# Designs tried in a protein design run: designed miniproteins, single chains, continued (2). Part 68

Each design is a single chain, and the fold is of that chain. pLDDT is the mean over its residues in the fold that is shown.

## One batch from the design tools (miniprotein)

Design m6330
Fold by ESMFold2-Fast:
Structure m6330 (fold): chain A 87 residues (1-87)
Amino acid sequence: SAEDELEALVERMEAVMRENEDAPRADLENLAAVGIHELAEYIKEKKLSKEVARKALERVKELLERFGLSDDPLVQRQLAVLEELIE
């Protein structure tokens, strides 16, 4: 299902970030920003519900906390795009 594909995208983002955990912070910031952008575009393309978008946002926020990126300006800017899909 489209929801399962969204789940797979979140898991791929997490896996890529874990594989690159020793990379420079700027690279992790860019990987997170790209991953968030891909999730937002997928949600828009498949016209997924606000509930599904909210669950994806929650999972992304948890992932960002694990990598210490929750307060990053570039990441926050991309995260706002996901938040807009819920509001």
Scores: mean pLDDT 83

Design m6331
Fold by ESMFold2-Fast:
Structure m6331 (fold): chain A 80 residues (1-80)
Amino acid sequence: SMKQQIIQQTQQSIDDAQDSLDQAQVLDPNSSSVDNMQRQLDQIRQQFDQDPPDMRSLHFQAQILQGIGQIIVGISKTFP
């Protein structure tokens, strides 16, 4: 279904953000910025997992995707 495709794309975006954080951690394993971003991603993941595919969740999915984008931009600025 269309909802399932959006959920799969959201999960992929979360996984991609985690991969970016893993790479950043290899470059600077003691970075408090990386730790903070990892914590934010973990919260996004928990929020995504709490309430699967209802229509109310579509708004939160959009907010989650924006949050992931902000994390990726943060990584990009920290490790240019």
Scores: mean pLDDT 70

Design m6332
Fold by ESMFold2-Fast:
Structure m6332 (fold): chain A 68 residues (1-68)
Amino acid sequence: SLEERIQKEIDEAIETLRTSTDPAEITGAVATLMLYGNEETKKRLEELLKESTDPRKIAAIQQALDSL
């Protein structure tokens, strides 16, 4: 379903922000979260922010959060 596809895109984007060091992948993940993100996505990103130590990832997570 469309809902399952959107959820998978959100899950993959959050995982990309958690694990990737590729700037293009990180930028794509932020764009996906800005497009499909919801209130639950915001909570997940706030939790990821608490675990993040890379300034580039912190900036990317903040950019996504600012859109939600």
Scores: mean pLDDT 86

Design m6333
Fold by ESMFold2-Fast:
Structure m6333 (fold): chain A 79 residues (1-79)
Amino acid sequence: SDKELDELINEILELAREVGDEEAIRYFEMAKKSKDKEERIRYALNAARVTLLHAREKGLPDELIQRAEELIKKLEEMM
């Protein structure tokens, strides 16, 4: 649903801000501006995947990594 997608986008944006990932934040801005649901999901997935990659590279806590993985899974289930 659009509500579920909007909630997921906001949750991943919050995670990207916690990670300090400016690239992921830009992908989220694209997701929020897009009017096509499939395009919004693709931008959100890219943002979440970039956030996960950078979280792993920075050695962030497993809790943040698990949170990113769960959000990616939920977005993939919407495709």
Scores: mean pLDDT 77

Design m6334
Fold by ESMFold2-Fast:
Structure m6334 (fold): chain A 63 residues (1-63)
Amino acid sequence: SAADALRRALAALEAGDYEAAERHVTLAYLQGGVDVAQANAIGRALRAGDREAAVAALREAMR
């Protein structure tokens, strides 16, 4: 499910695997769990290496 993909993205991010985190966010987007703006915000934070911003955006998307 999209919720499972988002949980896996958070776990990957906590493990420092930003590439896996981005793939899981993309899967959540394709499953309708996040909109394009949410996916772009998380992806931008991940590419910037901003772990705190990525975690915050991801947790917001999981509400």
Scores: mean pLDDT 84

Design m6335
Fold by ESMFold2-Fast:
Structure m6335 (fold): chain A 90 residues (1-90)
Amino acid sequence: MVEEERKRLEEAIAEIKEIIDELRELGKQNPSLRAEATRAADEGLMAIGEGATLAADPKKVREGAELAEEAKRRLEETLRQLREQSEKQA
C-alpha cells in the first residue's frame, strides 16, 4: 500500500523536475518571461521538498503524493501559459 503512494510521489517529483528544466530553458530563451519562469521553478522545488517531508511519515505518504501531483498540474498549466505568451510575442 505505502509502496504505491511512494511510487506516485517519486513519479510526480520526476515530472516536476522535468517541468522545472523546461521552465528554466523557457526563461533563458525569453528574457521577458524569466522572472515568472524562475518563480514557477522555485515553487516546483518547494513542492518537491514539501512532498518529501510529508512522505517521511508513513501515514502521510499519500498526502505527499497528492500534494506533489497537484503541484505538477499547476506547474504544467503555468508552463503552458508561458509558452503561449512566448508564441504571442514572437
Scores: mean pLDDT 85

Design m6336
Fold by ESMFold2-Fast:
Structure m6336 (fold): chain A 61 residues (1-61)
Amino acid sequence: AELDAELAQTRADIAEIDKEIEELKSQPVSPEKERKLVVLYTAKGLLIAAESFLEDLRRRR
């Protein structure tokens, strides 16, 4: 189903961002690193919200 595919993709995107965050955390502290971490955490928050919405939509079908 289209909804199942979107949910799977959203979960994959979250996992990829988690990998990027962990790689970035291993690097020395810098303003560029801090800015990228803020962007990645923000994107992760939005994807988690999207996952919750898609899961609710799936449960109602």
Scores: mean pLDDT 83

Design m6337
Fold by ESMFold2-Fast:
Structure m6337 (fold): chain A 62 residues (1-62)
Amino acid sequence: MDEKLKQLEEELKKAKTLEELQQIMQDIVALAGVKGSGSLPKEALKLLNKAGEKMQELEAKA
């Protein structure tokens, strides 16, 4: 799991479009397996927050 989260973090750093960010966010949620308790692991939540911030930056640029 940690290795895949690291791969998603690298993809997040290189993502330049809203479509790429949305795909990465979906992959993070799927990997985290939110079905257990309705909450995401802290590492997955941090990556989702970073993706959301980057998405807002790209929207502001547009």
Scores: mean pLDDT 73

Design m6338
Fold by ESMFold2-Fast:
Structure m6338 (fold): chain A 81 residues (1-81)
Amino acid sequence: SLEELAELLKKLDELSLEEQKEVFYKLLRIAREAGMEEAVLERLEKRFEEAVKNKDKEKMIEIMDEVAKYIYMLLQRKADA
């Protein structure tokens, strides 16, 4: 649920690398269901995988926040249409 996801996002700094990866892929699934374009999803996934490879936790969190904001915008547009 979005409520469970919001709780996880608040605790991102406390999550393990594996848990952060799980949250990211859950966000990508929600974004796809919300109508985010495949090209955008692919770019976000590549950026996240690069951050994981570089062990850049700050960048991983930044990308997850970006995806979450896009999801909220897409859902708002769907409600307003």
Scores: mean pLDDT 77

Design m6339
Fold by ESMFold2-Fast:
Structure m6339 (fold): chain A 60 residues (1-60)
Amino acid sequence: DEVAQKIFKDYAETYKKKADELERKANELIAKGTPEQVEEAKRYLTEAEIYRDGAEAAEK
């Protein structure tokens, strides 16, 4: 998050938006999905965590 430190506000907003979007997709797959879709949802959650961590680091 050295890059986020320079433009931290902008990146925090962008990362949070992407994390929210990925979490919505994951939630939908988990709630209505098969075992295979639940596995797919975990991939979205992993990506969401990366973006969320970036946003949180910029806020700290």
Scores: mean pLDDT 75

Design m6340
Fold by ESMFold2-Fast:
Formats: structure tokens, sequence, C-alpha cells
Structure m6340 (fold): chain A 62 residues (1-62)
């Protein structure tokens, strides 16, 4: 399902932990309706470490 504007804003803030190109790809995939962590990681080209950093930042910003 598509994310809310508030969820996308939180994701953009959390994505500041990522390289700018990967952050843009991650947010584009989320806005496009990709919701599984595996598919988001693949769409954005994130390493496991980068995905973990994003998820930690998102959890702390809630």
Amino acid sequence: SPFSPEALALARAAAETLPADKAAALIAAMDGGVSSLRDLQRAAGLSAEEMMAFLRAAAELQ
C-alpha cells in the first residue's frame, strides 16, 4: 500500500543516514508502493549495514 505523506517525511529524515542517490531511490520505491524491507533494500541498492542504519534512524525519529 502507498505510504502516507507523514510516513514519507519520516523516511526522508531517516534516509539522511544514506548516500543521496540511494536515499532518493529508497523514497521513490516507497512512494511507488514497495513496502517489504527486502524489496526496498534491493530497489535502493542498500547494503545490510545501510538498511540497518536507516531502520535505526527511523525508529529513533518516531
Scores: mean pLDDT 81

Design m6341
Fold by ESMFold2-Fast:
Structure m6341 (fold): chain A 88 residues (1-88)
Amino acid sequence: LPSREELNEAVEALRAGHPIGQAIYDGAKAHLKRGEPLKALNLTVRAADAAYRGEDEETLQKILDEAKKLGPEVFEAAQRAYEAARAA
């Protein structure tokens, strides 16, 4: 498992740089016990950042496809982060 310090650093960086940093973390933290929490967090962050920056659908689809490979729960977390970023 990644250390709590690594995850906290990621959250604080996102809160400083993105208005939806808390939502990104909340989406990813469900996977903390799964053994791939940093991968889940990374994909959730990438999905939200792409939506926030107005990236094209092709870029977003690639991120979501990567999330699907980690499992349906990671896909849902990335999808929710994307939707939260679009709403912000």
Scores: mean pLDDT 65

Design m6342
Fold by ESMFold2-Fast:
Structure m6342 (fold): chain A 73 residues (1-73)
Amino acid sequence: MSPEDQAALRELLAEIRKAMAPVYEENPDATPETEKKAAEIAVEVAERALPRIKDPEARAKLEREIEGLRAFL
């Protein structure tokens, strides 16, 4: 994986974490339902970013993360 694609992937993962954070902040009584909601947001963000990842290795990593989150849902 190229350093540029690796940096882009790390940036995307940070974006996903930021997108998920408000879900827990707004729902102090964290439940399995809240966790599923956060995972749905993460999947949407990651799927929209797939076309931005040009390296096949980095794209495969992102696809596996998406699959893992979908399995959690």
Scores: mean pLDDT 73

Design m6343
Fold by ESMFold2-Fast:
Structure m6343 (fold): chain A 85 residues (1-85)
Amino acid sequence: SRQALLDQLEALLRPLAENLSEEERARIEALVEEARPKMEEAYATLPREEALRLRRKMIVEMLKEMFPIPEFNALLDQLEAELLA
């Protein structure tokens, strides 16, 4: 279920978030700033449903870049698949 996937993601993310270094935080901020203009353009130019799908994809890709952990990536892929169903 979606809730079970969210619970697994939270369990994996919690220790990572609590132990982020200053360098890792700066990298996360840089990834967010890189994504910002693409998201703003999507909301300005695309229909709402397409903009929301692009936003979800970009968030998933950003999280995979921030936390390149195979188990975490697999859970994100499963969550994205459930959101498309």
Scores: mean pLDDT 71

Design m6344
Fold by ESMFold2-Fast:
Structure m6344 (fold): chain A 83 residues (1-83)
Amino acid sequence: SEAMRRQIELDIEAAMLEMSLWVIKLEIKNAEKESKKKAIERYKELEKELRRELARAKRAGLPDIQKRVEELLEEVRKKLKEL
């Protein structure tokens, strides 16, 4: 059915977004080990990636994942402000 197909597609998208957030969390932690200049470059790329993931979560209608992306985006922006 169409409803079953939509549920499967949503479950796959949620799983893919969860994996992306896990990778991004590791990349944020790894950026802290870099020189100030390299950390700034990495955090700017991570902000760009998080904006893309935020758009994906909003499009999929996944509010819990959306909130987690927004929290990570705020964390990255804060780190950029402190560097």
Scores: mean pLDDT 87

Design m6345
Fold by ESMFold2-Fast:
Structure m6345 (fold): chain A 106 residues (1-106)
Amino acid sequence: SILEKILELTSSLPEEIQALLVATALYVLGYSLEEIREKLLELGFDEQTVTEVVTFLEVVESEGKDLIEQTRIYVERLISTLPEEKREEALKQAEKALKLIEEVKK
């Protein structure tokens, strides 16, 4: 499934980035914000991380902005806080996940 592929592609990324990409995928698949919160907690993500990611989705939805583009911006910001040696690999993994999410969006 697409969710399993995204979880695998993002498994080595920091939890915040993985949760953000997984949440974006679930949203594109048609899950509600309440369902996304529940599924992320079931997957073992930290409650604070889940709250931050769901809040991000709520803001994007309320502003009518393109979700995938806003997620890309947020992911790039988070990756910029990583040690320089880890940034290139993290960007490649995040880009692969985002491309899969874009394909699922139709």
Scores: mean pLDDT 87

Design m6346
Fold by ESMFold2-Fast:
Parts: C-alpha cells; structure tokens; sequence
Structure m6346 (fold): chain A 68 residues (1-68)
C-alpha cells in the first residue's frame, strides 16, 4: 500500500538515506535492499538488537507493499 511505502521511506530517512538513495533502494530486490539497510545501520553504530528490530519491521512493510 501507499501507506506502507511511506513508512518504509521514513525508516530510510531515519538511517540518513537521502531521497535519491531511497529511490535506488526501492529499485533493488528485497534482499539487496535489506543488505544495504543493515550495512548503513551498522555504520551508524546501531546494536544487533536494533538492526533485528528494523529488519523485522521492514520485512512486514515489504509484505504489505507486495500484497497491494
């Protein structure tokens, strides 16, 4: 849904991705997208627990987007 897509964009913005980088992320496969987010979160010093929480939320949002 559009709402799930906007929530996903908010997660990317909180991780310091700019608008152009966000469009690049959305063009990637879900696996590649998640790998880039994990990489960025680690670079920003997030804990393994925080990274797991973010990836679970992102997987839920990606499922909502895929459902329409």
Amino acid sequence: SAEALERLREIFRKLDFNDEEIEELLAKSPGELLNEVIRKARQKGLSDKEILEITFEMQRLLQEIAAG
Scores: mean pLDDT 85

Design m6347
Fold by ESMFold2-Fast:
Structure m6347 (fold): chain A 73 residues (1-73)
Amino acid sequence: TRAEIDALLEELGRLVEELTEALLAGDQARAEAIQERLGEILKKIRALSKTQEEIQYVSDRLRELGLEMEARL
């Protein structure tokens, strides 16, 4: 459902923030653990995204998060 997608996207945003901090700190073990969790959440989001509108919405949100991460690195 949309609410499940939104909840997962919020969790993804938090993990991207934590990943960025781990990378800036040089904490490779923490970064790897976060990357594994990130992959699990992305798989769940993609499994829930069934309509063209949901796929586009998720794609746009993921692009925004990637740009935010790049701006901090």
Scores: mean pLDDT 81

Design m6348
Fold by ESMFold2-Fast:
Structure m6348 (fold): chain A 71 residues (1-71)
Amino acid sequence: SPEEKALKLTIEYLISKKNYLGAAQAIITYLSLFDTEEAKEAIRKINELIKQKKYKEAVDLGIEAIEKLEK
């Protein structure tokens, strides 16, 4: 969808700028488009990493979750 494509471009842009907090937040928005328990669990884990200020780890987990959900 156009919204999914726009979010993916936003995630890539934020990663290129090393804005890992922004990228993690954009990933949460993207994952929220999936109506699955796996997406909800990934969002929960990403939010926990953000609270711990582990922004790069949040991005890495989020990308892995997106790749698994798109298969």
Scores: mean pLDDT 88

Design m6349
Fold by ESMFold2-Fast:
Structure m6349 (fold): chain A 85 residues (1-85)
Amino acid sequence: MSVEEVLKLVEEALREYGRLLRERFGAELSVEVKGNTLSVSLSNPATGLSASASVTIAPDASEAEIEAKLQALMDALRPALEALL
């Protein structure tokens, strides 16, 4: 699986997750893929919660490197996601 294919799948999964967050918590999740960069922002106007993170993955990155970059992105967003619950 190429980096571009992985980022497309992650973008689709995060957009679907964003719909659920909006319906259940009133939170807004925006996801953007530009080239090899994935950007995610999370906000909840009712709580004042706001967090954003981005990751750039090299086009020739190995599966392990892709997983490490995506894990770092999720780690950056984790405190905000936990605060929604």
Scores: mean pLDDT 78

Design m6350
Fold by ESMFold2-Fast:
Parts: structure tokens; sequence; C-alpha cells
Structure m6350 (fold): chain A 100 residues (1-100)
């Protein structure tokens, strides 16, 4: 079984970078494709990034994504999806609230 874990919520400041760390856990060893998407819920602006992580069997790996150029007073929905080619996938979402 594969799982993706994110923090319940995050806060940031306008003009500062916010790092989001996801934990990918799997009972099956392999290289997992990780897609990171964040959406400004007020403007509809969408950005995405992707990477890969090697997960040992019955263990976990972490991947960190950086949100840049965040707008004051906005809420961003962050979704992380991990998938193995031809196999399992899982996703998790969190919110980033940007202080004014």
Amino acid sequence: MITVTLPASLTGKAGEDVQVTATVSSSEAGTYDVTFTYVNLETGEIKSDSTTVDVPAGSSATVTFTLKNLKAGSIYKVTVRASKPGGQSASASTTVTVEE
C-alpha cells in the first residue's frame, strides 16, 4: 500500500518562500513519480512541479517542494500525488494561508 502525508495546514508570508514536505510511504520498493500542484483559490493560478523519490520496501521517503511568489491574503491548495509506473498511486492535499 502507498500513502502520502502532508502537514494539516501551513502559513506563509507574502514574498517569502514556503517549503512543503511530503512523506511517501510504501510496502513496495521502487522509484515513485511525485507531482506537486498548488492553486491560488482566489485567482485560479495553477503551478506544478514534479520529481522522483526512491522508497525502500515497508519504509518512507520525504520530498520537499518550494512555493514562491505567494500573494498576500490568499489561500493556496497544495496537492501531492505519488505514483509508480503501471502500479499504485496516492494523493494528499493541504492548504497554505498567506498572511498580509
Scores: mean pLDDT 81

Design m6351
Fold by ESMFold2-Fast:
Structure m6351 (fold): chain A 110 residues (1-110)
Amino acid sequence: SLSSLRQQLQEDLDKHHKEFLANWQKQVDDAETDEELDILASLLQAAASIYEKHGSPDAATYYRLLGLTYAKRGDLATARAYLDKGIAVGEATGAPQSVLDAIRATRAAV
């Protein structure tokens, strides 16, 4: 049925998305050059925009990663703006409290 297909697709996407988010965090943590950070910022911005457009709570996590990427570049003003947007989008879409707490902790540190 269409309902069963949607459930299977959602479960598959959720599993792959969790693995993908963990990989994105590692890429941000491992990036050491401005060129690597520029590429990551571009990709994360595209991902955040797509997920936000679709009302996904995962958009908040992409905005958090984008904020961290700009913080690593030393652009603290842009980092703060993306972290604030991550909180707002996360609250609007019902992101888990653990995600919101992580963004707020990052925001307080930058």
Scores: mean pLDDT 83

Design m6352
Fold by ESMFold2-Fast:
Structure m6352 (fold): chain A 62 residues (1-62)
Amino acid sequence: MVDDREVAVALALIGASIAKLLPDPQEAIEWLERMAERFRAQGYDDAAAVLEEEIKRLKEEA
């Protein structure tokens, strides 16, 4: 039985991959920040952490 938290992490990884395809890095960062906030609000801290790591990576590459 798959835990909802594992599904949330998988969705976060998919979201991070989609963000790389966005033409504007600022839009990608804003979108990922909104997703991370929603995951934290739902208690999916691991999924939020995955998105926060990608946000940091994008900010360093900017």
Scores: mean pLDDT 77

Design m6353
Fold by ESMFold2-Fast:
Order: structure tokens, then C-alpha cells, then sequence
Structure m6353 (fold): chain A 86 residues (1-86)
């Protein structure tokens, strides 16, 4: 799988920022925060953590693109709540 090969080549710092962003997205989604605010907060977190880890502009752009896809997936897929809980 190209994804598995890519994941091996991805820096630990990039993976850490992605994990932190994913956790923030889940938290904000569960708190009822709107998609646009979640996107803004996620981008801010990426910028702050990328500066801390010394990531390149290309790595930052890649992380932002991945995070945008995660937010779209979460806000599009998860709102289809089960009609019957449980």
C-alpha cells in the first residue's frame, strides 16, 4: 500500500501534529462546535505546533490538507446519527 510506505517515510513530528489535530477535531465536534470554527482552531494548532517542531512550509501545507479532509469526513459522515440509539 502506498499509504503504508508514505507513513513510514513521514516524520514523527508530522504524525504528532496530525494526531493532535485529530484529537482537537473530535473534541470540538463532540462539544457542538461548528465546522468553520473547528477548521480555524485546527489550522491555528497546526501553525503553532509546526513552529515548535521546526516543520517546513511544504510539510505544514500537507498537514493542513490532510486535516481539512479529516474535518470534512467527520462533519459529513458523523452527523448521520442512528435513528435508534443503541
Amino acid sequence: SEFAKYAIELSPEVLEVLEEAAKLIEKLYKEGVKKEETLERAEKLIEEKSKEYGLSEEEVEEIKEMVRLIIEFVYTYKPKAEEAKK
Scores: mean pLDDT 73

Design m6354
Fold by ESMFold2-Fast:
Structure m6354 (fold): chain A 64 residues (1-64)
Amino acid sequence: MVDLEEYKKTKLDPEDLKKGKAPSPMIELPSGHLASLFKVRTSLKKDPIGGKEIPEEFIEELRK
């Protein structure tokens, strides 16, 4: 599928939404972002460099 326009229309990446639907439901983070529990936790565990781009609100949500 070559839906470049659909990719830009989505606030979140289509891959994020697909992952949320498959393994875990999407949640609303304190920052107002919609993200799956799987995606948020994976981001923190994967790479510290990538994790630096995550807002502090994401970290606080997981620390609870």
Scores: mean pLDDT 47

Design m6355
Fold by ESMFold2-Fast:
Structure m6355 (fold): chain A 80 residues (1-80)
Amino acid sequence: SLDEVEEEIQKLALKLSMELVEEILLTYNEVKELVEQGKYEEALKKIKEAREKVEKSDYSEEEKEAALEILKKLEEYVKS
């Protein structure tokens, strides 16, 4: 659910750099707006792009794992 995504962001924020938190929040807000418009395919594409960006980034493995878990929960929300 969306509440689970928000909880995960709050929980993992202490492990994430401010820059990564900002990127995740931007993606979360974009996906939320697309879902409200019924654009589920575009929402899933945004999550995929964010995932690829995180995986290719210079962030630590722990930060990447935390960010990818948030994105996974967001994807599950869009698919539900």
Scores: mean pLDDT 82

Design m6356
Fold by ESMFold2-Fast:
Structure m6356 (fold): chain A 89 residues (1-89)
Amino acid sequence: SEEELERLVVEYQELRGRAMDLIDELAKKDPERAQQYRAELGRLDAEFRRVLADYEAGKITPEEAIARLRELVERLRQLIADMEKDLNS
């Protein structure tokens, strides 16, 4: 549904904000590791923008957009978990 797509977009943006905060905290302790996480977040952001652009251009269905956004949200949640582990080490 369109509501589910909008919910996933909001969820991705909220998680992205959390990821940026964690990268900034990690940069104080391990700047090289923080840069690796910035690069990974940048790859996720590029895929997120492509999904939205493809959907807006009518190149993919709402169902395909939702599936790709769900995968991106899960990958971003895993990235956050990895960063939280590194901060607590």
Scores: mean pLDDT 90

Design m6357
Fold by ESMFold2-Fast:
Structure m6357 (fold): chain A 66 residues (1-66)
Amino acid sequence: MKEKIKETLEKILKEHNIKLDKEKLDKLVDEFLDWIKDNNIEITDENLEEIVREFFKEFTNGSIEL
């Protein structure tokens, strides 16, 4: 699951012309995992991209610190 989350985040970041180094990307994956845990979100293969896109919107609004 972690690799699939990472690939999905990289895809969405690339769509917005945002490039992160490996360390920052790994940190963002950890922040995503904390965010889903704090919000009691259940991740499935079918909803992963939608949930990552919602997380990304919060990240770009400055609600999440790296």
Scores: mean pLDDT 74

Design m6358
Fold by ESMFold2-Fast:
Structure m6358 (fold): chain A 98 residues (1-98)
Amino acid sequence: ETDELIKELKSVAKSKEEAYRLVRIAVDLQLNIPVEGLTEEEVRKAGIILETISYYLNRHDPERLKRLNERIVNKDPSAREEALAEGERVVDELLAKS
């Protein structure tokens, strides 16, 4: 549940700033936007944060997550701003509950 998601988030991000950076990496990779200088470890951590955020959103607003994912799959550039805002919001909510 929420405690498990908080634990997962804290396992990959030591700070809110690092969590936001991982959200940006995850979103950009999903949209096939090139991200230079990524290590295998950063890609792995970005994958974990993406799954954590997606799981949280699916439990709270599955229809919004579905619509956002459809726009990302269709490479809609407006999806990037919304995905970043939603990801950062979820990070803030999870960290506030920790």
Scores: mean pLDDT 81

Design m6359
Fold by ESMFold2-Fast:
Structure m6359 (fold): chain A 68 residues (1-68)
Amino acid sequence: SDQQALQQAEQRGQQAMQRVLEENERVRRELVERGEAKTEADVSNTEAALLIHAEREHAPEVAAEMLA
């Protein structure tokens, strides 16, 4: 039924949003821990998004380096 498909789409949307928020908070926290930012609020949403994108693009390369 269309109603079940709509409910599933809403749940997937909420889960996707939650994951984005969690990844942004993780990246902000890591930057503060590394001393690259003074507080989590000093990290822009754009900056956090770019770092998440870079991690996804370079994750296989980093994994290969660690296994070598």
Scores: mean pLDDT 65

Design m6360
Fold by ESMFold2-Fast:
Structure m6360 (fold): chain A 78 residues (1-78)
Amino acid sequence: SIKDELLKEFKKRADELLDEMIRNQSSREERVKRVQQFANEALEEAHKKGLSDDEAQEIVSSVLQYFSDRYQERLAAL
């Protein structure tokens, strides 16, 4: 489904964003701002693909949870 394809794509982008943030040693303020931008990008892309607001919010929530979980894993590995 379109929803599953977007979830897969944004989880991949989340991993890439985490790599960038770690590589650049981004500050907490910079990380918060970039994660907010990322969430807005996911919402916009979902709407462009014709998903409902509820479906778009589910994607954003799932991707942000994935981001949080992966960030904690990366910190534990440092």
Scores: mean pLDDT 82

Design m6361
Fold by ESMFold2-Fast:
Structure m6361 (fold): chain A 78 residues (1-78)
Amino acid sequence: PIGEVLELLRKARDLSQQAKKAYAAGDLQKAIDLYQQTVALLQKALSLTKYVPGYKDLLTKELADAQAELAKVQAELA
């Protein structure tokens, strides 16, 4: 459980970094795709926090941050 949460968090952070690079390069579609993947991984990690409650607040915050970034990039395309 903890190992899975940490692996998902690590992958989500890596994808978030890639999304930021895509956004900086003007590739809004790639940034949206990468942020959507980040959100999905963080939601999965949060679902596992019943076994590791100490990570719930951290994952909730990182999920909210990723959702806000996704919404921002989507608004630029709309």
Scores: mean pLDDT 84

Design m6362
Fold by ESMFold2-Fast:
Structure m6362 (fold): chain A 74 residues (1-74)
Amino acid sequence: MELSEAAREAIELIKRGSRGRLDEEEAKELLDKLGTLLATRPDITADDVVRISRGRLSRATAEELLRILRELIA
């Protein structure tokens, strides 16, 4: 299955931001969870993303990921 450019960018950001703590499948699962959560809770913050990642992503990475996710669901 081909991924959109934004989805691919988000997966690569998760992989790099986690410094190898999340592989491609884990990054895809996290992206799906965050996309679903953002659709039901548009008030989700970068701090929420850090918690959902179990601290594997920094706040700066989480903020960039939220930007990409909002673009993906628009």
Scores: mean pLDDT 77

Design m6363
Fold by ESMFold2-Fast:
Structure m6363 (fold): chain A 76 residues (1-76)
Amino acid sequence: MSQDYMNQSIQYIQQGNSDNATRYTTTSVFQQPSRDQRMSTINQMIDFARQQGNDQTVDNLQRIRDRLQGRRSPPP
């Protein structure tokens, strides 16, 4: 279930395991039924990774978000 993947991603972000955090977040995002829910999920996980100081996960997820938008990231 997408919730399980998101929970595992949270644990990996807290552990500093950026590769697994990125993989589990990506799986959770693509399990969402709509584009809006996919964008919401990835933005939530990016914010959480920033709060945990996991910069590598932030960078990886921002690239995935940009691909979902088909564009560059919006300005800060």
Scores: mean pLDDT 77

Design m6364
Fold by ESMFold2-Fast:
Structure m6364 (fold): chain A 89 residues (1-89)
Amino acid sequence: TLTLPSDEELRAMSPEERERLRDPIIALVLAEDRGESIATIIAGMRVGELAAEKLKKGERLTPEEMAELRAEIRPEAEAEAARIRALFA
C-alpha cells in the first residue's frame, strides 16, 4: 500500500529520499493527464483505509457514507496534492 508522506515527513526527507518518490509522483501526474485528479486519487486511498478499518470490525460503509467521506476528505486531499506538486515542481 502506497502511503503519501505528510508535510513534516516531506520536509524531513533528504534529497535522495525525495528522489525515491519521483516515480509515484510522476504516476499521479500522468493519471491527472488521463482525466483523473491527483486529489481524487488521494481521497480514494484515504476512504479505502477507513473502509478497511470498518470491515475489520464487521461493519460496512454504504455508498452514501463513502460519498460523504470522499466529500469530507477532498479539501484535505486537494491541499495535499497542491503541496506535493509545489515541492516537486
Scores: mean pLDDT 65

Design m6365
Fold by ESMFold2-Fast:
Structure m6365 (fold): chain A 59 residues (1-59)
Amino acid sequence: SMLALSNEERQLLLDVGKYIAENGGFSNITEEKLREAAKKLGISVETVRRYVDFLKSRM
């Protein structure tokens, strides 16, 4: 459950969600956009991909 996330993990989810919204939504998230998000947020591309997939599955 996402309710068990730390404040840092919740902030990262919000930041990923904001990045998706600012880049035209889930349908416009390319591999290059995932790499750009990873650089901006200071996390791995794999972590960004996991969060994107999670947010997509919960919509």
Scores: mean pLDDT 78

